# Designed miniproteins, single chains, part 73

Each design is a single chain, and the fold is of that chain. pLDDT is the mean over its residues in the fold that is shown.

## One batch from the design tools (miniprotein)

Design m2693
Fold by ESMFold2-Fast:
Structure m2693 (fold): chain A 67 residues (1-67)
Amino acid sequence: AEAAALERVRARLAEVFGLDEEDIAAMEKVAGLHAEEKGLAPEEGRRRLWAALARDLGLEEEAAVLE
């Protein structure tokens, strides 16, 4: 479910903004580094990023899964 939600958000980002795999990797890296600076796990930072992106894109079901 979580992996499927992530793929849907990635597909929507590519569709709406033309983001490729390199762009997605850069975003995940920045989110992980920001989380580490705050004493959070990098995985938690990435999860919060994806939930926020899903919400901003109107993917409410995917956002709920990624919270």
Scores: mean pLDDT 78

Design m2694
Fold by ESMFold2-Fast:
Structure m2694 (fold): chain A 93 residues (1-93)
Amino acid sequence: LLDKAEEAIRKGDYETAKKYLEEYLKQKPSARAYTLLGNVYDKLGEKEKAIEYYKKAAEMGSPTAYYNLAKFYREQGKEEEAEKWEKKADEIR
């Protein structure tokens, strides 16, 4: 499922990727799957849902997710929020 979701993302089939990721997450919570789902929602223009799933990945203790969340906020022009998450990533290390 996760491999199929990543393949769908590479092909630009974000709706199929979303379906595979949602199916995978029903069976097992995964920081990787939440991060990929965040990327899918970002590509679909659903910025708030993308943030929600990046936060779920960060809550699972993924340092990479904190960094990705900071980068995402910065790309959206939310510099203060980006700085907050970047500092949290630094605290984990």
Scores: mean pLDDT 79

Design m2695
Fold by ESMFold2-Fast:
Structure m2695 (fold): chain A 83 residues (1-83)
Amino acid sequence: SLEASRQAAEDILKVGEEVSEELIKRLEERLEEKKKEYEEKLKEAEELMKKDKEKGEEEKKKIEKEYKEEKEKIERGLELARR
């Protein structure tokens, strides 16, 4: 019974490790994707600022705020997944 309990615990830990590694990898990929999207959107907002400075500045602030919020959520997810 002790050996059966150990095997069950090892199986659960192995599944947990595989799930954690997959989750970490996906969150890291998502963080990289969001950074790339942020950089592309910033370039578009900078081009908009050349045509309409006020509208471009509003879009830039919105993009920066949205990226900060998404980044913080993903980084929190990574911290939890690594525990």
Scores: mean pLDDT 79

Design m2696
Fold by ESMFold2-Fast:
Structure m2696 (fold): chain A 68 residues (1-68)
Amino acid sequence: MISQEELDLAVFELAVATAYAVAVSQGKISPEEARKLMEETLKRIEELVKQGKFDEARKLVQETIDKL
């Protein structure tokens, strides 16, 4: 079974990916720029979750959504 840590990571990744997909669909950001920024943000979130820094990961997700 997936751990709670892996579930939290999956939720954060889905939220970020969805935010970028919506922003691209609305013409707010180019697909190329969105892909690059999304990959960088997802990598950082994964690193924070692996370190047990869930509050920092959640903050990064929210800041990413707010900037789109």
Scores: mean pLDDT 80

Design m2697
Fold by ESMFold2-Fast:
Structure m2697 (fold): chain A 68 residues (1-68)
Amino acid sequence: GAAADAAKAVVDAAKNGNDVTVTLSDGTTITVDGSNVSAAIGAALTVLGSQPSTVTVTVNGKTITFTS
């Protein structure tokens, strides 16, 4: 689903040293420094717990939108 796919994208991007911005369907924005995998895991857990219908993930200027 959208939450699981977005959570994986956030963790993968941070593990590769990329800064990540996650935007949830309610407009909540979470920014993760690419050196901080623990923060990326926290952001991923937030996405999984809220189960948003739409998640937008921006990595290195590229945006991917996940929908359930």
Scores: mean pLDDT 78

Design m2698
Fold by ESMFold2-Fast:
Structure m2698 (fold): chain A 92 residues (1-92)
Amino acid sequence: TQALVDELIGYLKDVIAQGAKLEVRVEGGTVFITISGLTNSQLIALTLALIGFGLDGLGVRVEIEGDTLNVTISGLTPAQAQYLAKELRSVA
């Protein structure tokens, strides 16, 4: 799980570097991420990548609202959830 969390952090940091905006909320072992400012092609690419993380065993749910993506990452330890949120907030 930690290796997938680290890979997800790297991927989302790249998305932020491309101009996306992230809002992050933590509740126990669950992280809620709202991603906005995406083009249609970026939205599709990110959705497919997140589905890939889910297939690799990370608890991922994705909901699309226009150009905004609501992502729920679940099944983490509270420490992993805080680590993910801290890393994303450092660049958001």
Scores: mean pLDDT 81

Design m2699
Fold by ESMFold2-Fast:
Structure m2699 (fold): chain A 102 residues (1-102)
Amino acid sequence: MRIRIELEKPEITAEGIVKGKVSLEIDGRRVSFEVDGTLEEARKVARTAAEQAEKLGLPEIADAFREMADAKSPEELVKAFERVAQAIVDAYNRAVDALMAA
């Protein structure tokens, strides 16, 4: 099993533009969130990422991305992103533990 993680904390500009990137790849299947745009654009990308995570069988990551998709402010989106980052770290640690136990 091959896992790659790329995390870049979202930044909110003075104009309300959201910039951020998250990528998780497991055995050639990828969940990605990348945005440089409005809160509404970030919500759309988060919804797509949630669907990708669901297809990978990663419900905790999917739920965290759905929380981002439902964010009502850029501040709520950044808070939800922290939950996405934690869910990815937790999934990675579980996968490593499972490999080491085998």
Scores: mean pLDDT 76

Design m2700
Fold by ESMFold2-Fast:
Structure m2700 (fold): chain A 63 residues (1-63)
Amino acid sequence: SEELRKKGEELLKKAEELFKQGKYREAMQLALQASVLFYKSKDFEGLERAMDLVVEAVRKLRE
């Protein structure tokens, strides 16, 4: 649905802002929430963007 896609975009944007602030765990959590919303809305481009941010956040947490 369009509403789920919009909520996913809002969560992903907030996750990107948290990542820029060095809040990698919080960024990961919001990006994972965004990925679920993109999956439910069948927005696979949004899903890929959200999962890419999860991978980047995990890399930072393991450094």
Scores: mean pLDDT 89

Design m2701
Fold by ESMFold2-Fast:
Formats: structure tokens, sequence, C-alpha cells
Structure m2701 (fold): chain A 71 residues (1-71)
């Protein structure tokens, strides 16, 4: 259903953002870029506020449930 796809897109975007920040943090730790340092902490706090493991699990359950019920 459209709702299930919407939930899956939201989850995918959230996970993609987490992956980008983690990868960027890992690379920048080695180089100690001053220009990018303030952005990484702010992004991490935003991601932490967006959700927790519990929230991610619930979003996945909601998407799966909506898809199954629509079948």
Amino acid sequence: SADAELWREQLRLYQGLRTQVQLYDDEEKARASKENQPVIPAAREAIKALGQEETIARLEQAAAGAAAKAA
C-alpha cells in the first residue's frame, strides 16, 4: 500500500542519513577536518533525536503490517 511505501521510504532515508554521518565521521576522524567537525556533532544529535532502535523497529513493523493487511 501507499502507506507502507511511505513508512519504508522514511526508514530508508533515516538509515541512509545515519550511514552517511557514520561513514563521514570515520573518514574525517583520520583527517581531523576543522571545517567539517561542527557539522558531524550536530548531525549526530539530530539523528539521535529522530529515533532510537525501538522507533526504527516500530516503523519496520508498521510498514510490514500495512503491506500484509493490504494483501
Scores: mean pLDDT 55

Design m2702
Fold by ESMFold2-Fast:
Structure m2702 (fold): chain A 78 residues (1-78)
Amino acid sequence: SMEELYRQAVAQMTPLLTEWAKVNREETIELVKKDAEEALKLGGPFSEAALRALYEAAEKAGLKEAAEYARKQLERLR
């Protein structure tokens, strides 16, 4: 299901973002922001699902600025 794919994406992205942020937090934040911009180009329900997964993974990884950016991109879909 789409929900299962969403949960799996969050589970896989969260540890990666956490580890990357230990090496370079600022670069990791910028990568998440760029991924959020790319997610907007997917279109339709795929954009929403990708941005939601990116937001949740960034929040869980403690990347507040990146999570807020993804949340703002989600609001643009309204």
Scores: mean pLDDT 83

Design m2703
Fold by ESMFold2-Fast:
Structure m2703 (fold): chain A 78 residues (1-78)
Amino acid sequence: SEAERRRREAVEALREAAERAARARSLEEVEAALRPAEEVVREALAFLKAAGDEEGAREVLEAAAEAGRVAAEALAAA
């Protein structure tokens, strides 16, 4: 389904962003790591909310929270 596709794409984009962010050594590198996922996640969440797929939206939000946590830890370690 379209909801499954968008959820999968957003979660994959966030996983990749987290992998990049884990290696970041500055705020600029964190922004560069997260930027490619921003539009995909925004559009996926809008679609999932409109479709009533709250479980899918929760999965995307949890992946986003994890990417943010990884980024914060990388900055603290830099």
Scores: mean pLDDT 87

Design m2705
Fold by ESMFold2-Fast:
Structure m2705 (fold): chain A 58 residues (1-58)
Amino acid sequence: MQEKLDEAVDELLKRPSVTPEEVAELAKKYGITPEQLAAALIRKRAPQEYIDAALSLI
């Protein structure tokens, strides 16, 4: 679980920008919820734009 969360966050952060649709697709790909992905982004102090995209799915 934790390893997949870290991989998902790292994959998102490689992108120069992100949409809510891309966040939803990535969460599904890694078998995690948008809530878990949002929490992981906050924990890793990701840029606010990435956090906002994940939170828009909740």
Scores: mean pLDDT 79

Design m2706
Fold by ESMFold2-Fast:
Structure m2706 (fold): chain A 59 residues (1-59)
Amino acid sequence: MAVAVAVAPAPATGPDDLSLLPGDRVEILEEVDENHWYVRSLATGREGLVPKSALEVVS
């Protein structure tokens, strides 16, 4: 399992998307496609799709 931090705002554009603010921490659950991860918010427990460009993976 990998943890990532939001480095840019990630606005939700669809029903499966998770909205993030910079500094939000997420657990990466799976890679959906070349541009998106399916993640879980560590603060709220909410799950959804987030663009890879909005996240920085931390060990």
Scores: mean pLDDT 78

Design m2707
Fold by ESMFold2-Fast:
Structure m2707 (fold): chain A 95 residues (1-95)
Amino acid sequence: MVKGGPGALAAYEGGREAGRGALAQGGKKGVVSGAAAAINAAGAAAEGMYLGDDGGAARNAEAAAEAAEAGGGEKGREGAEKAREGAEKAREAAE
């Protein structure tokens, strides 16, 4: 069982979609942006799901979105939208 509940999980899953989108765009920039987004998705899991910090999960998901937008092209931007949706749910859970 994981701490942090559905909000932290949504932040993690959104961050993973940002990483997948950037990787799917391809090229060196897509790979680098996808890796950065994946690291931030792992941060959302660590802070939200394992430490119960939904606010930390939200910030990590937002960072994953920014990473995917920076070099993931159109597909990275589509994934970033899901990361931002996950961040919003985590922020609501942090109340």
Scores: mean pLDDT 79

Design m2708
Fold by ESMFold2-Fast:
Structure m2708 (fold): chain A 99 residues (1-99)
Amino acid sequence: LSEERLAKDPENYSALLDLGEELLAEGKYEEAVKYYEKAVELDPENYLALINLAKAYLELGKTEEAIEYAEKAAELARKAGNLVGLTAAETVKKKAEEA
């Protein structure tokens, strides 16, 4: 209800995700984490932002953080019934556990 008013800029959210992905591609993992964290703050239930945050932590070698955020993403994707998101989150978690 009131939370819908806090996420009132979908373009800002999309821009944060796009910028984060571009920063990951450039190897700027610490900056990518910062923008993905902002995306999670705007929509804490968005498993896509959490998957990308987990990927950024994995690239930084922060495997414990990568596992934590991947598990949160998997839980949310499972609740949403999104098998693609669930598989992506589980894949990041497995890579972090094998690292």
Scores: mean pLDDT 78

Design m2710
Fold by ESMFold2-Fast:
Structure m2710 (fold): chain A 57 residues (1-57)
Amino acid sequence: SSLLETAKALEEAAKELREKAKELESKGTKEDIRKAATLYAASSILEVGAEFERELA
């Protein structure tokens, strides 16, 4: 795949993880908040990867 296509795929995946994290956070349990934090972290890593791919494209 092209670098730009990879960047877009990572951005879409990051957005999906953030949406899932927000849903879990809204449930308000300690376990759901912990899971949401992990998804936010994963989303941020994917966003960094997408930026890297875009800069190389």
Scores: mean pLDDT 86

Design m2711
Fold by ESMFold2-Fast:
Structure m2711 (fold): chain A 92 residues (1-92)
Amino acid sequence: SEEIEKLLEKMDEIVKEMEKIVKEIEEKHPEDKELIEKARKILFEMEVLRGLALIVYGVGKLTNDYEWALKQLEKILKEMEKLYEELKELLK
C-alpha cells in the first residue's frame, strides 16, 4: 500500500510540473498556435493517464489485488514519464 501511495504522489508531482511547463509555453509563446496545441495535447494525454491510474487504484482496493494494481501503476508511470520528456523537448 505504501508503494502505491508513493507512485500516486510521484504521478501528481509530474502532472503539476507539466501544467507549469504548458502555462510557461502559453505565456512565452502566445502567438505560436502550433506549439501551444502540441503542448496541450500532451497534457491532455497525461490527464487521461492520471484518470486511468485512479481507476486502477480503485479496482485494486475493491478486489484487494494490490500486486496487480502496483504493476499497472508502474506501467502508467513509465508512460507519464515519456510524455513528460516529450513535453520538455518542446522547450528550446
Scores: mean pLDDT 87

Design m2712
Fold by ESMFold2-Fast:
Structure m2712 (fold): chain A 61 residues (1-61)
Amino acid sequence: KEKLLKAIADTIYAAKKAGFSPELIERALKLFAEHYGLSDEDIEKIRKLVEEKMKEDEARK
């Protein structure tokens, strides 16, 4: 499950970097949740992982 959540987080992070709107990001998370049977807590975990990736990128620069 951890691998799946990280893969989804990587996909969402790439979409954010590409300039997709927050609404489209939320829709993508919902679609992933439906497709893979993820809970709302899993979605929150993915969002947090994406946010941490954004912060880590800033810290590396």
Scores: mean pLDDT 77

Design m2713
Fold by ESMFold2-Fast:
Structure m2713 (fold): chain A 62 residues (1-62)
Amino acid sequence: DKIEEITKLILAGKYEEALKLLFPEEISDEERKKLIEVLKRVTSTLNEEEIEELVQTLLEAS
């Protein structure tokens, strides 16, 4: 459910919205911008299933 929602946001290019669901805690503007850029780079090389697995791993780590 949550994994599918975040995956769809990433596929739609809504990285900031996806990041808020992955890391709801307070982060600095610089950290947020860096995480958005990393997420964008990593997911641009992945298919939908690989993005879903990445999202699941990140949510499990939180």
Scores: mean pLDDT 77

Design m2714
Fold by ESMFold2-Fast:
Formats: sequence, structure tokens, C-alpha cells
Structure m2714 (fold): chain A 82 residues (1-82)
Amino acid sequence: MPIELSDREVAVLSTILEMGGRATAREIAEALGWSQATVNRILRRLEEKGLVERDPRDPRVYRLTPAGLEALAARAAEKRAA
């Protein structure tokens, strides 16, 4: 089923995808020009939705899940600017 994403959640997921499907909150914050606190809040919401998961080898690293890829693709297909 399609998962509804905010523009901020899409930005975080897209950044992780651009980084090869895994990134730390710091790397995402640096890429987007946001605070780590803001990025951590969004990452926790995405983790609750099952769209990202923590890397078992390094708990600072978040990995894009297959569900996250599907949600991002669905969002891109249905969202229109203008």
C-alpha cells in the first residue's frame, strides 16, 4: 500500500539513495544543510514506518529498506509540482 510522505521525509530518503542506500544523520544533515536534531527526528519517523533501518554493524548508519524505495518511487509517480 502507498505510504504518505512529507517533502522533508522524501528529501531524507532521496539523500540516502544518492549516498548508495546508507547514510549517517550527520551526512544527511550536511547534504541538506539541516541540523542533526532535525534529521534524527525525521529518521525516527521513517524507522517507525519501516522505510529506513539501522545498520547492525554501526548503529549510527541508517539503511534504505525495500519499503523505503517503494514509497519513494510511489511518491515520485503521484507528486506533481505546479
Scores: mean pLDDT 78

Design m2715
Fold by ESMFold2-Fast:
Structure m2715 (fold): chain A 91 residues (1-91)
Amino acid sequence: SLQEKIEELEKEIKEILEKGKSPENLEKIKELVKEIAELHVELTPEEERAAARERAEAGIRAVELEKMRLEGAPVAELAEAAGVSPAAVRR
């Protein structure tokens, strides 16, 4: 049941991505990624939940960075948000 819901949410993200990248679509994807993350944590053994939450946060940050790029955020701001040097973001 929960696994089926995760699969449905992942399919919805894929369908949104196929429609094209826009700030509105990426915001919706961010919300879906967050919901999937919450379900994954619930299904994860207690000992692994910290790692699962860290992976979830990384995924959410990736979507947020892509949205910032589409909104025209400068490389320095993207690097700060990602916690990396500007050179890493320019690749």
Scores: mean pLDDT 72

Design m2716
Fold by ESMFold2-Fast:
Structure m2716 (fold): chain A 61 residues (1-61)
Amino acid sequence: VDQEEVDLGLALIDVGVAKIMARKGRKEEAIEFLKRSIEKYKDNPAARKVLEDALKEIEKE
């Protein structure tokens, strides 16, 4: 099993969770959640990019 693909899948789930939190008005919690996920997947460039892109999107709201 490719660990990078598994980690990317988990990061995409984290993005979904953060977007739901932001939609419910919990923007600050969504930002902190994504920052922790970025640190967790820091050695996976694809996962990190997806999480960083989501963080920037939520910060603009």
Scores: mean pLDDT 82

Design m2717
Fold by ESMFold2-Fast:
Structure m2717 (fold): chain A 64 residues (1-64)
Amino acid sequence: MKELEEKIRELAKKSGISPEKLREMLLNILRAPESARESLIETLAKELGVSKEEVEEVLRMLEK
């Protein structure tokens, strides 16, 4: 999906990481058990310097 790729690229630019690395981190969160998922989202949001809601939005697009 082009919109998903563009959102990942934009978020990666804000955080200073590669889009491919960001995608791998997001996929790892999706593969994690529910009990660990919230803490992983918080950790990633802090590392990227973005809100938890922004990370959750991109994760919802990936789950589709």
Scores: mean pLDDT 78

Design m2718
Fold by ESMFold2-Fast:
Structure m2718 (fold): chain A 55 residues (1-55)
Amino acid sequence: SADIKALQEKMKAAGFRDVGPIDGVLDEKVKRAILKAQRFNGLEEDGVPDAATLA
């Protein structure tokens, strides 16, 4: 989806290598990248790409 592609692009720009290709699929690699982003921002590691994770 477009939202997942935007998330993947943001994470690649932030240096998260584990995102994989920008394909719009919420796979295990993207979920791990979300968890890492949440930890980096001091958020709860729930794997959900909410507004705080995308900011």
Scores: mean pLDDT 66

Design m2719
Fold by ESMFold2-Fast:
Structure m2719 (fold): chain A 60 residues (1-60)
Amino acid sequence: MELLYKGTELLEQKKYEEAVKEYEKALEIDPNNRFALSNLAEAYYELGKYEKAKEYLEKA
């Protein structure tokens, strides 16, 4: 999935806010995508949004 590739690239560049955007788009298409959920949790954790990070980790 193209959006997952873009999200991962942004995450590696530490562009966490942009990575969140791409993974959220991926979840709009497939809400149960475990790869997107796990990486979105990591991005939210790095942004200090711990409640959201926990929510996505529980779904993954």
Scores: mean pLDDT 78

Design m2720
Fold by ESMFold2-Fast:
Structure m2720 (fold): chain A 80 residues (1-80)
Amino acid sequence: SMAEEEYIEEIEKKVREIALKKGLSEEEAEELARVTAEVLKKFQEEGLDLKETGERILDILEEASKEELKDILERLKIMA
């Protein structure tokens, strides 16, 4: 639905902002945002609550260090 697509776009923007704030390059931040959006779409298709899952991902990323964010990016790429 449009609301689901808008929510995923909002999460993607927030993820990019978090990554840049924590010192990732523009390329890494864009990649993290993109793969997070892809993983969220997959979880939504599998019947997981989009908002609950998105909030948990944002919390994890906000608490992560720059080094941990790079590790998370590598793990999310495998899931995407």
Scores: mean pLDDT 84

Design m2721
Fold by ESMFold2-Fast:
Structure m2721 (fold): chain A 99 residues (1-99)
Amino acid sequence: NPIEIVRLSIEYYEKVINSKTKEEIREIHEEYLERLRELGVPQETLDGLRKTAERLIKTKSVEEIRESARMMLEFLKEQLKRLEERREELERRIAERNE
């Protein structure tokens, strides 16, 4: 479910924004990956996300990571609104066809 994945990603970035250390960010990320796995995200995608996060944590400060997380959070909130609007439009179109 793309809506559930986007909601989980929003929750993840909100936690990252409130983090104080790189260790907290790593822990938050591992929890995020486990929850994505439960939603059926493939292992190869999870492995790619882990490598990207490890590189980011290694090369960026906590403040830079938090700033990136704020930008991603804003983007994902807009994406969620569009997905919800599209779902409502599809549901309305299906209802109209039942007349």
Scores: mean pLDDT 83

Design m2722
Fold by ESMFold2-Fast:
Formats: C-alpha cells, structure tokens, sequence
Structure m2722 (fold): chain A 89 residues (1-89)
C-alpha cells in the first residue's frame, strides 16, 4: 500500500543521500504513478526498457546520418536509463 511506497522511497533517499522530495520529483518526471513499491518497480523496469530501446534507435540513426543531434539524444536517453537503474538498486 502507500505505507510500503513511502518506506521504499525513504530507503532510496537514504541510499542516494537525497531527500524523499527529490526522489518523488524524479519519479514524477519519469511519469510513473504506482501506488505500491512493487507497482513502482514494475513501472520503472518498463520505463528503463523503453528508454534503452529508444536510445538504440537514435544510435542507429546517428550511424546512418552522422547527424550529431541523434547522438546527443541517444546519450541523454542512456543517462535517464542509468538514473532509473539507481532508483531500482
């Protein structure tokens, strides 16, 4: 329930050395809405998979076009996926 969500957010905040409010802002920026820790972890795993798949598409576009904008987008997506990994671990 909401109590398990709160406990998990507090554990992430403690592990990362940030406030719970910072963790909540990051989850909101990722568009996740899970009401329990388990629902949030499942949503975050899906978001991570989607970010990495999109990064691979932009990397392919960069290889085909050599347009720096595609490389920049791919790097940004991989950094976002790394942030999701930090929240999950």
Amino acid sequence: GEASRRAWLEEIARRLGVSVAVVEEELASLGVSGRTAEELREELRRVREELLEEARRYEKLFEETKDQKYLSRAVALRLEAALVDMLLE
Scores: mean pLDDT 84

Design m2723
Fold by ESMFold2-Fast:
Structure m2723 (fold): chain A 69 residues (1-69)
Amino acid sequence: MGLPTEEEVKEALGLMYVGFIKAHKPSEEEIVELGKRIKKEIPNNKKVLDAFLETAKELGYEKAVKEIE
């Protein structure tokens, strides 16, 4: 029932973003550019952008998140 694989993929993407951001330590500008790219290239899937923005905000990139929104 439902789409458990899609929810599972979203959860995995969130974990990947946490790992990537913690290891890579991207700048605010890099987060803004990546987020804007996600927003433009995946217009039909706002949940991917939402997962990215929530992860970035939790890791202290609130300024970058505000620029993307």
Scores: mean pLDDT 71

Design m2724
Fold by ESMFold2-Fast:
Order: sequence, then C-alpha cells, then structure tokens
Structure m2724 (fold): chain A 61 residues (1-61)
Amino acid sequence: SREEELRARIDRLLAETQALVDEMNAKVAAGELTPEDEAAYGRRLQALVAEINRLLDELDA
C-alpha cells in the first residue's frame, strides 16, 4: 500500500540520518572534522530532515 511504501521510505531515511550522525561523530572523535565538513554534514542532515517531515505529512494526510 502507499502507507507501507511511505513508512518504508521514512524508516530508510531515519537509518540514513543515524548513519550520517555516526559518521560525523567518528570524524569528531578522530579530530578530522573540518569547518567545511561540518557545513556539508549540516546541509545533508537538513535535507534528510526536510524529506522525512514531507513524508510524515503525506502519511498523516
């Protein structure tokens, strides 16, 4: 169903968000996070959160 498809997409994006946060934290721990990396991670995280919110709005409609 469309609801199952939307939930599967949300679950995948949540997993991608967690992986991105884990990757960023690993770079922080290694002392390898540059200001450019931080900005790039911020943009990627913002895009993921925006897409998750869009799909949640579709699911609740």
Scores: mean pLDDT 86

Design m2725
Fold by ESMFold2-Fast:
Structure m2725 (fold): chain A 64 residues (1-64)
Amino acid sequence: MSDEELEAEVRLSLLRMKASVYELAGDLEKAAEAYEELARLARELGDEELAAEAEAKAEELRRA
């Protein structure tokens, strides 16, 4: 495995954790921002499914 793949996995994990923590804490605006950042990174890595899920979550949280 390349160092780039490991770094990307770590970044995705941190963004997922950040988004979940803000969502659980009720900081919906910060949670939406974290999900938007997660979606962007997922798309850059070619994970279209994760990107779509994160974008949908961000949209849902911004409407709450």
Scores: mean pLDDT 79

Design m2726
Fold by ESMFold2-Fast:
Structure m2726 (fold): chain A 59 residues (1-59)
Amino acid sequence: GDVLTRVGVAELEELLAEVTDPELRARIERLIEQAKTTRDPAELTRLAREAMELVAEDR
């Protein structure tokens, strides 16, 4: 992917490190893998938002 895609993935991976619930971690990991395969900025934004909402559920 381009630089922006890699930066977005790294941010999601940092969020994943803060998550303690294994079910939420697995769901966020799936979103990260989808983010790695997408080239659509809107889809990447949607996946990032979903991951952030799952992180909020853990807290």
Scores: mean pLDDT 72

Design m2727
Fold by ESMFold2-Fast:
Structure m2727 (fold): chain A 63 residues (1-63)
Amino acid sequence: GAEETAKKVAEEAIKIARENGVPEEEAERIGKGAGELVLSGMSPEVALRLARHEAERLGKELA
């Protein structure tokens, strides 16, 4: 169901954030946000795109 999809999206968003050098606390925040977007009716593809953009932005700022 949507809850299982949201969990998978949150996990993938956390992986994306970690790959971009985002600290664990912010990576978890990005993941939770992506999962909440899916629960609100956003497609997984769009939620992950937004998570990737945020992760890339934060990763560059922390370099």
Scores: mean pLDDT 84

Design m2728
Fold by ESMFold2-Fast:
Structure m2728 (fold): chain A 65 residues (1-65)
Amino acid sequence: SELEKKAEEYIKKAEELKDTNPAQAASFYRNAADIYEQLGEKEKAEEYRKKALELATDPSFKENI
């Protein structure tokens, strides 16, 4: 469960940063997604990868007021 712990750490950092530094938060979500994929947790990997892409590549979503 070292990898699981590491993924959770990345998620915590992403959650801390997603309001102040969404691009950096996206990087952490992507790292967590990669770890979940290695663990065989494909559903979680897809979920966090989508979150990372939305934060990093679609700034319109966060500016949609």
Scores: mean pLDDT 77

Design m2729
Fold by ESMFold2-Fast:
Structure m2729 (fold): chain A 94 residues (1-94)
Amino acid sequence: MLYKLKGKNSGFQYPPMTKEEIEEFLQSLFDSYDLDKDGVITAEELRQAYESLGIKLSDEQVQRAMDVFDKNKDGVITFDEFKEYFNSLFEIVE
């Protein structure tokens, strides 16, 4: 099955992707944020990842991002939480 991003109104659009392509993409994206390669993303790693893209986040912005991803409130983002969030943004297209 092919998947696309739900209801974005403009800008950067990914072509329809298979589940395997989405998981590979999300793994690569997660690994790029997981700077110490411990298998989780901390608030500090998230801040550093954005800063590497030229985006300076405030503590409030970092906390809001963590609140979106960290659904179980353990203070870190696991790959499973990361996938659950991004998978919720995709819908099946056929």
Scores: mean pLDDT 67

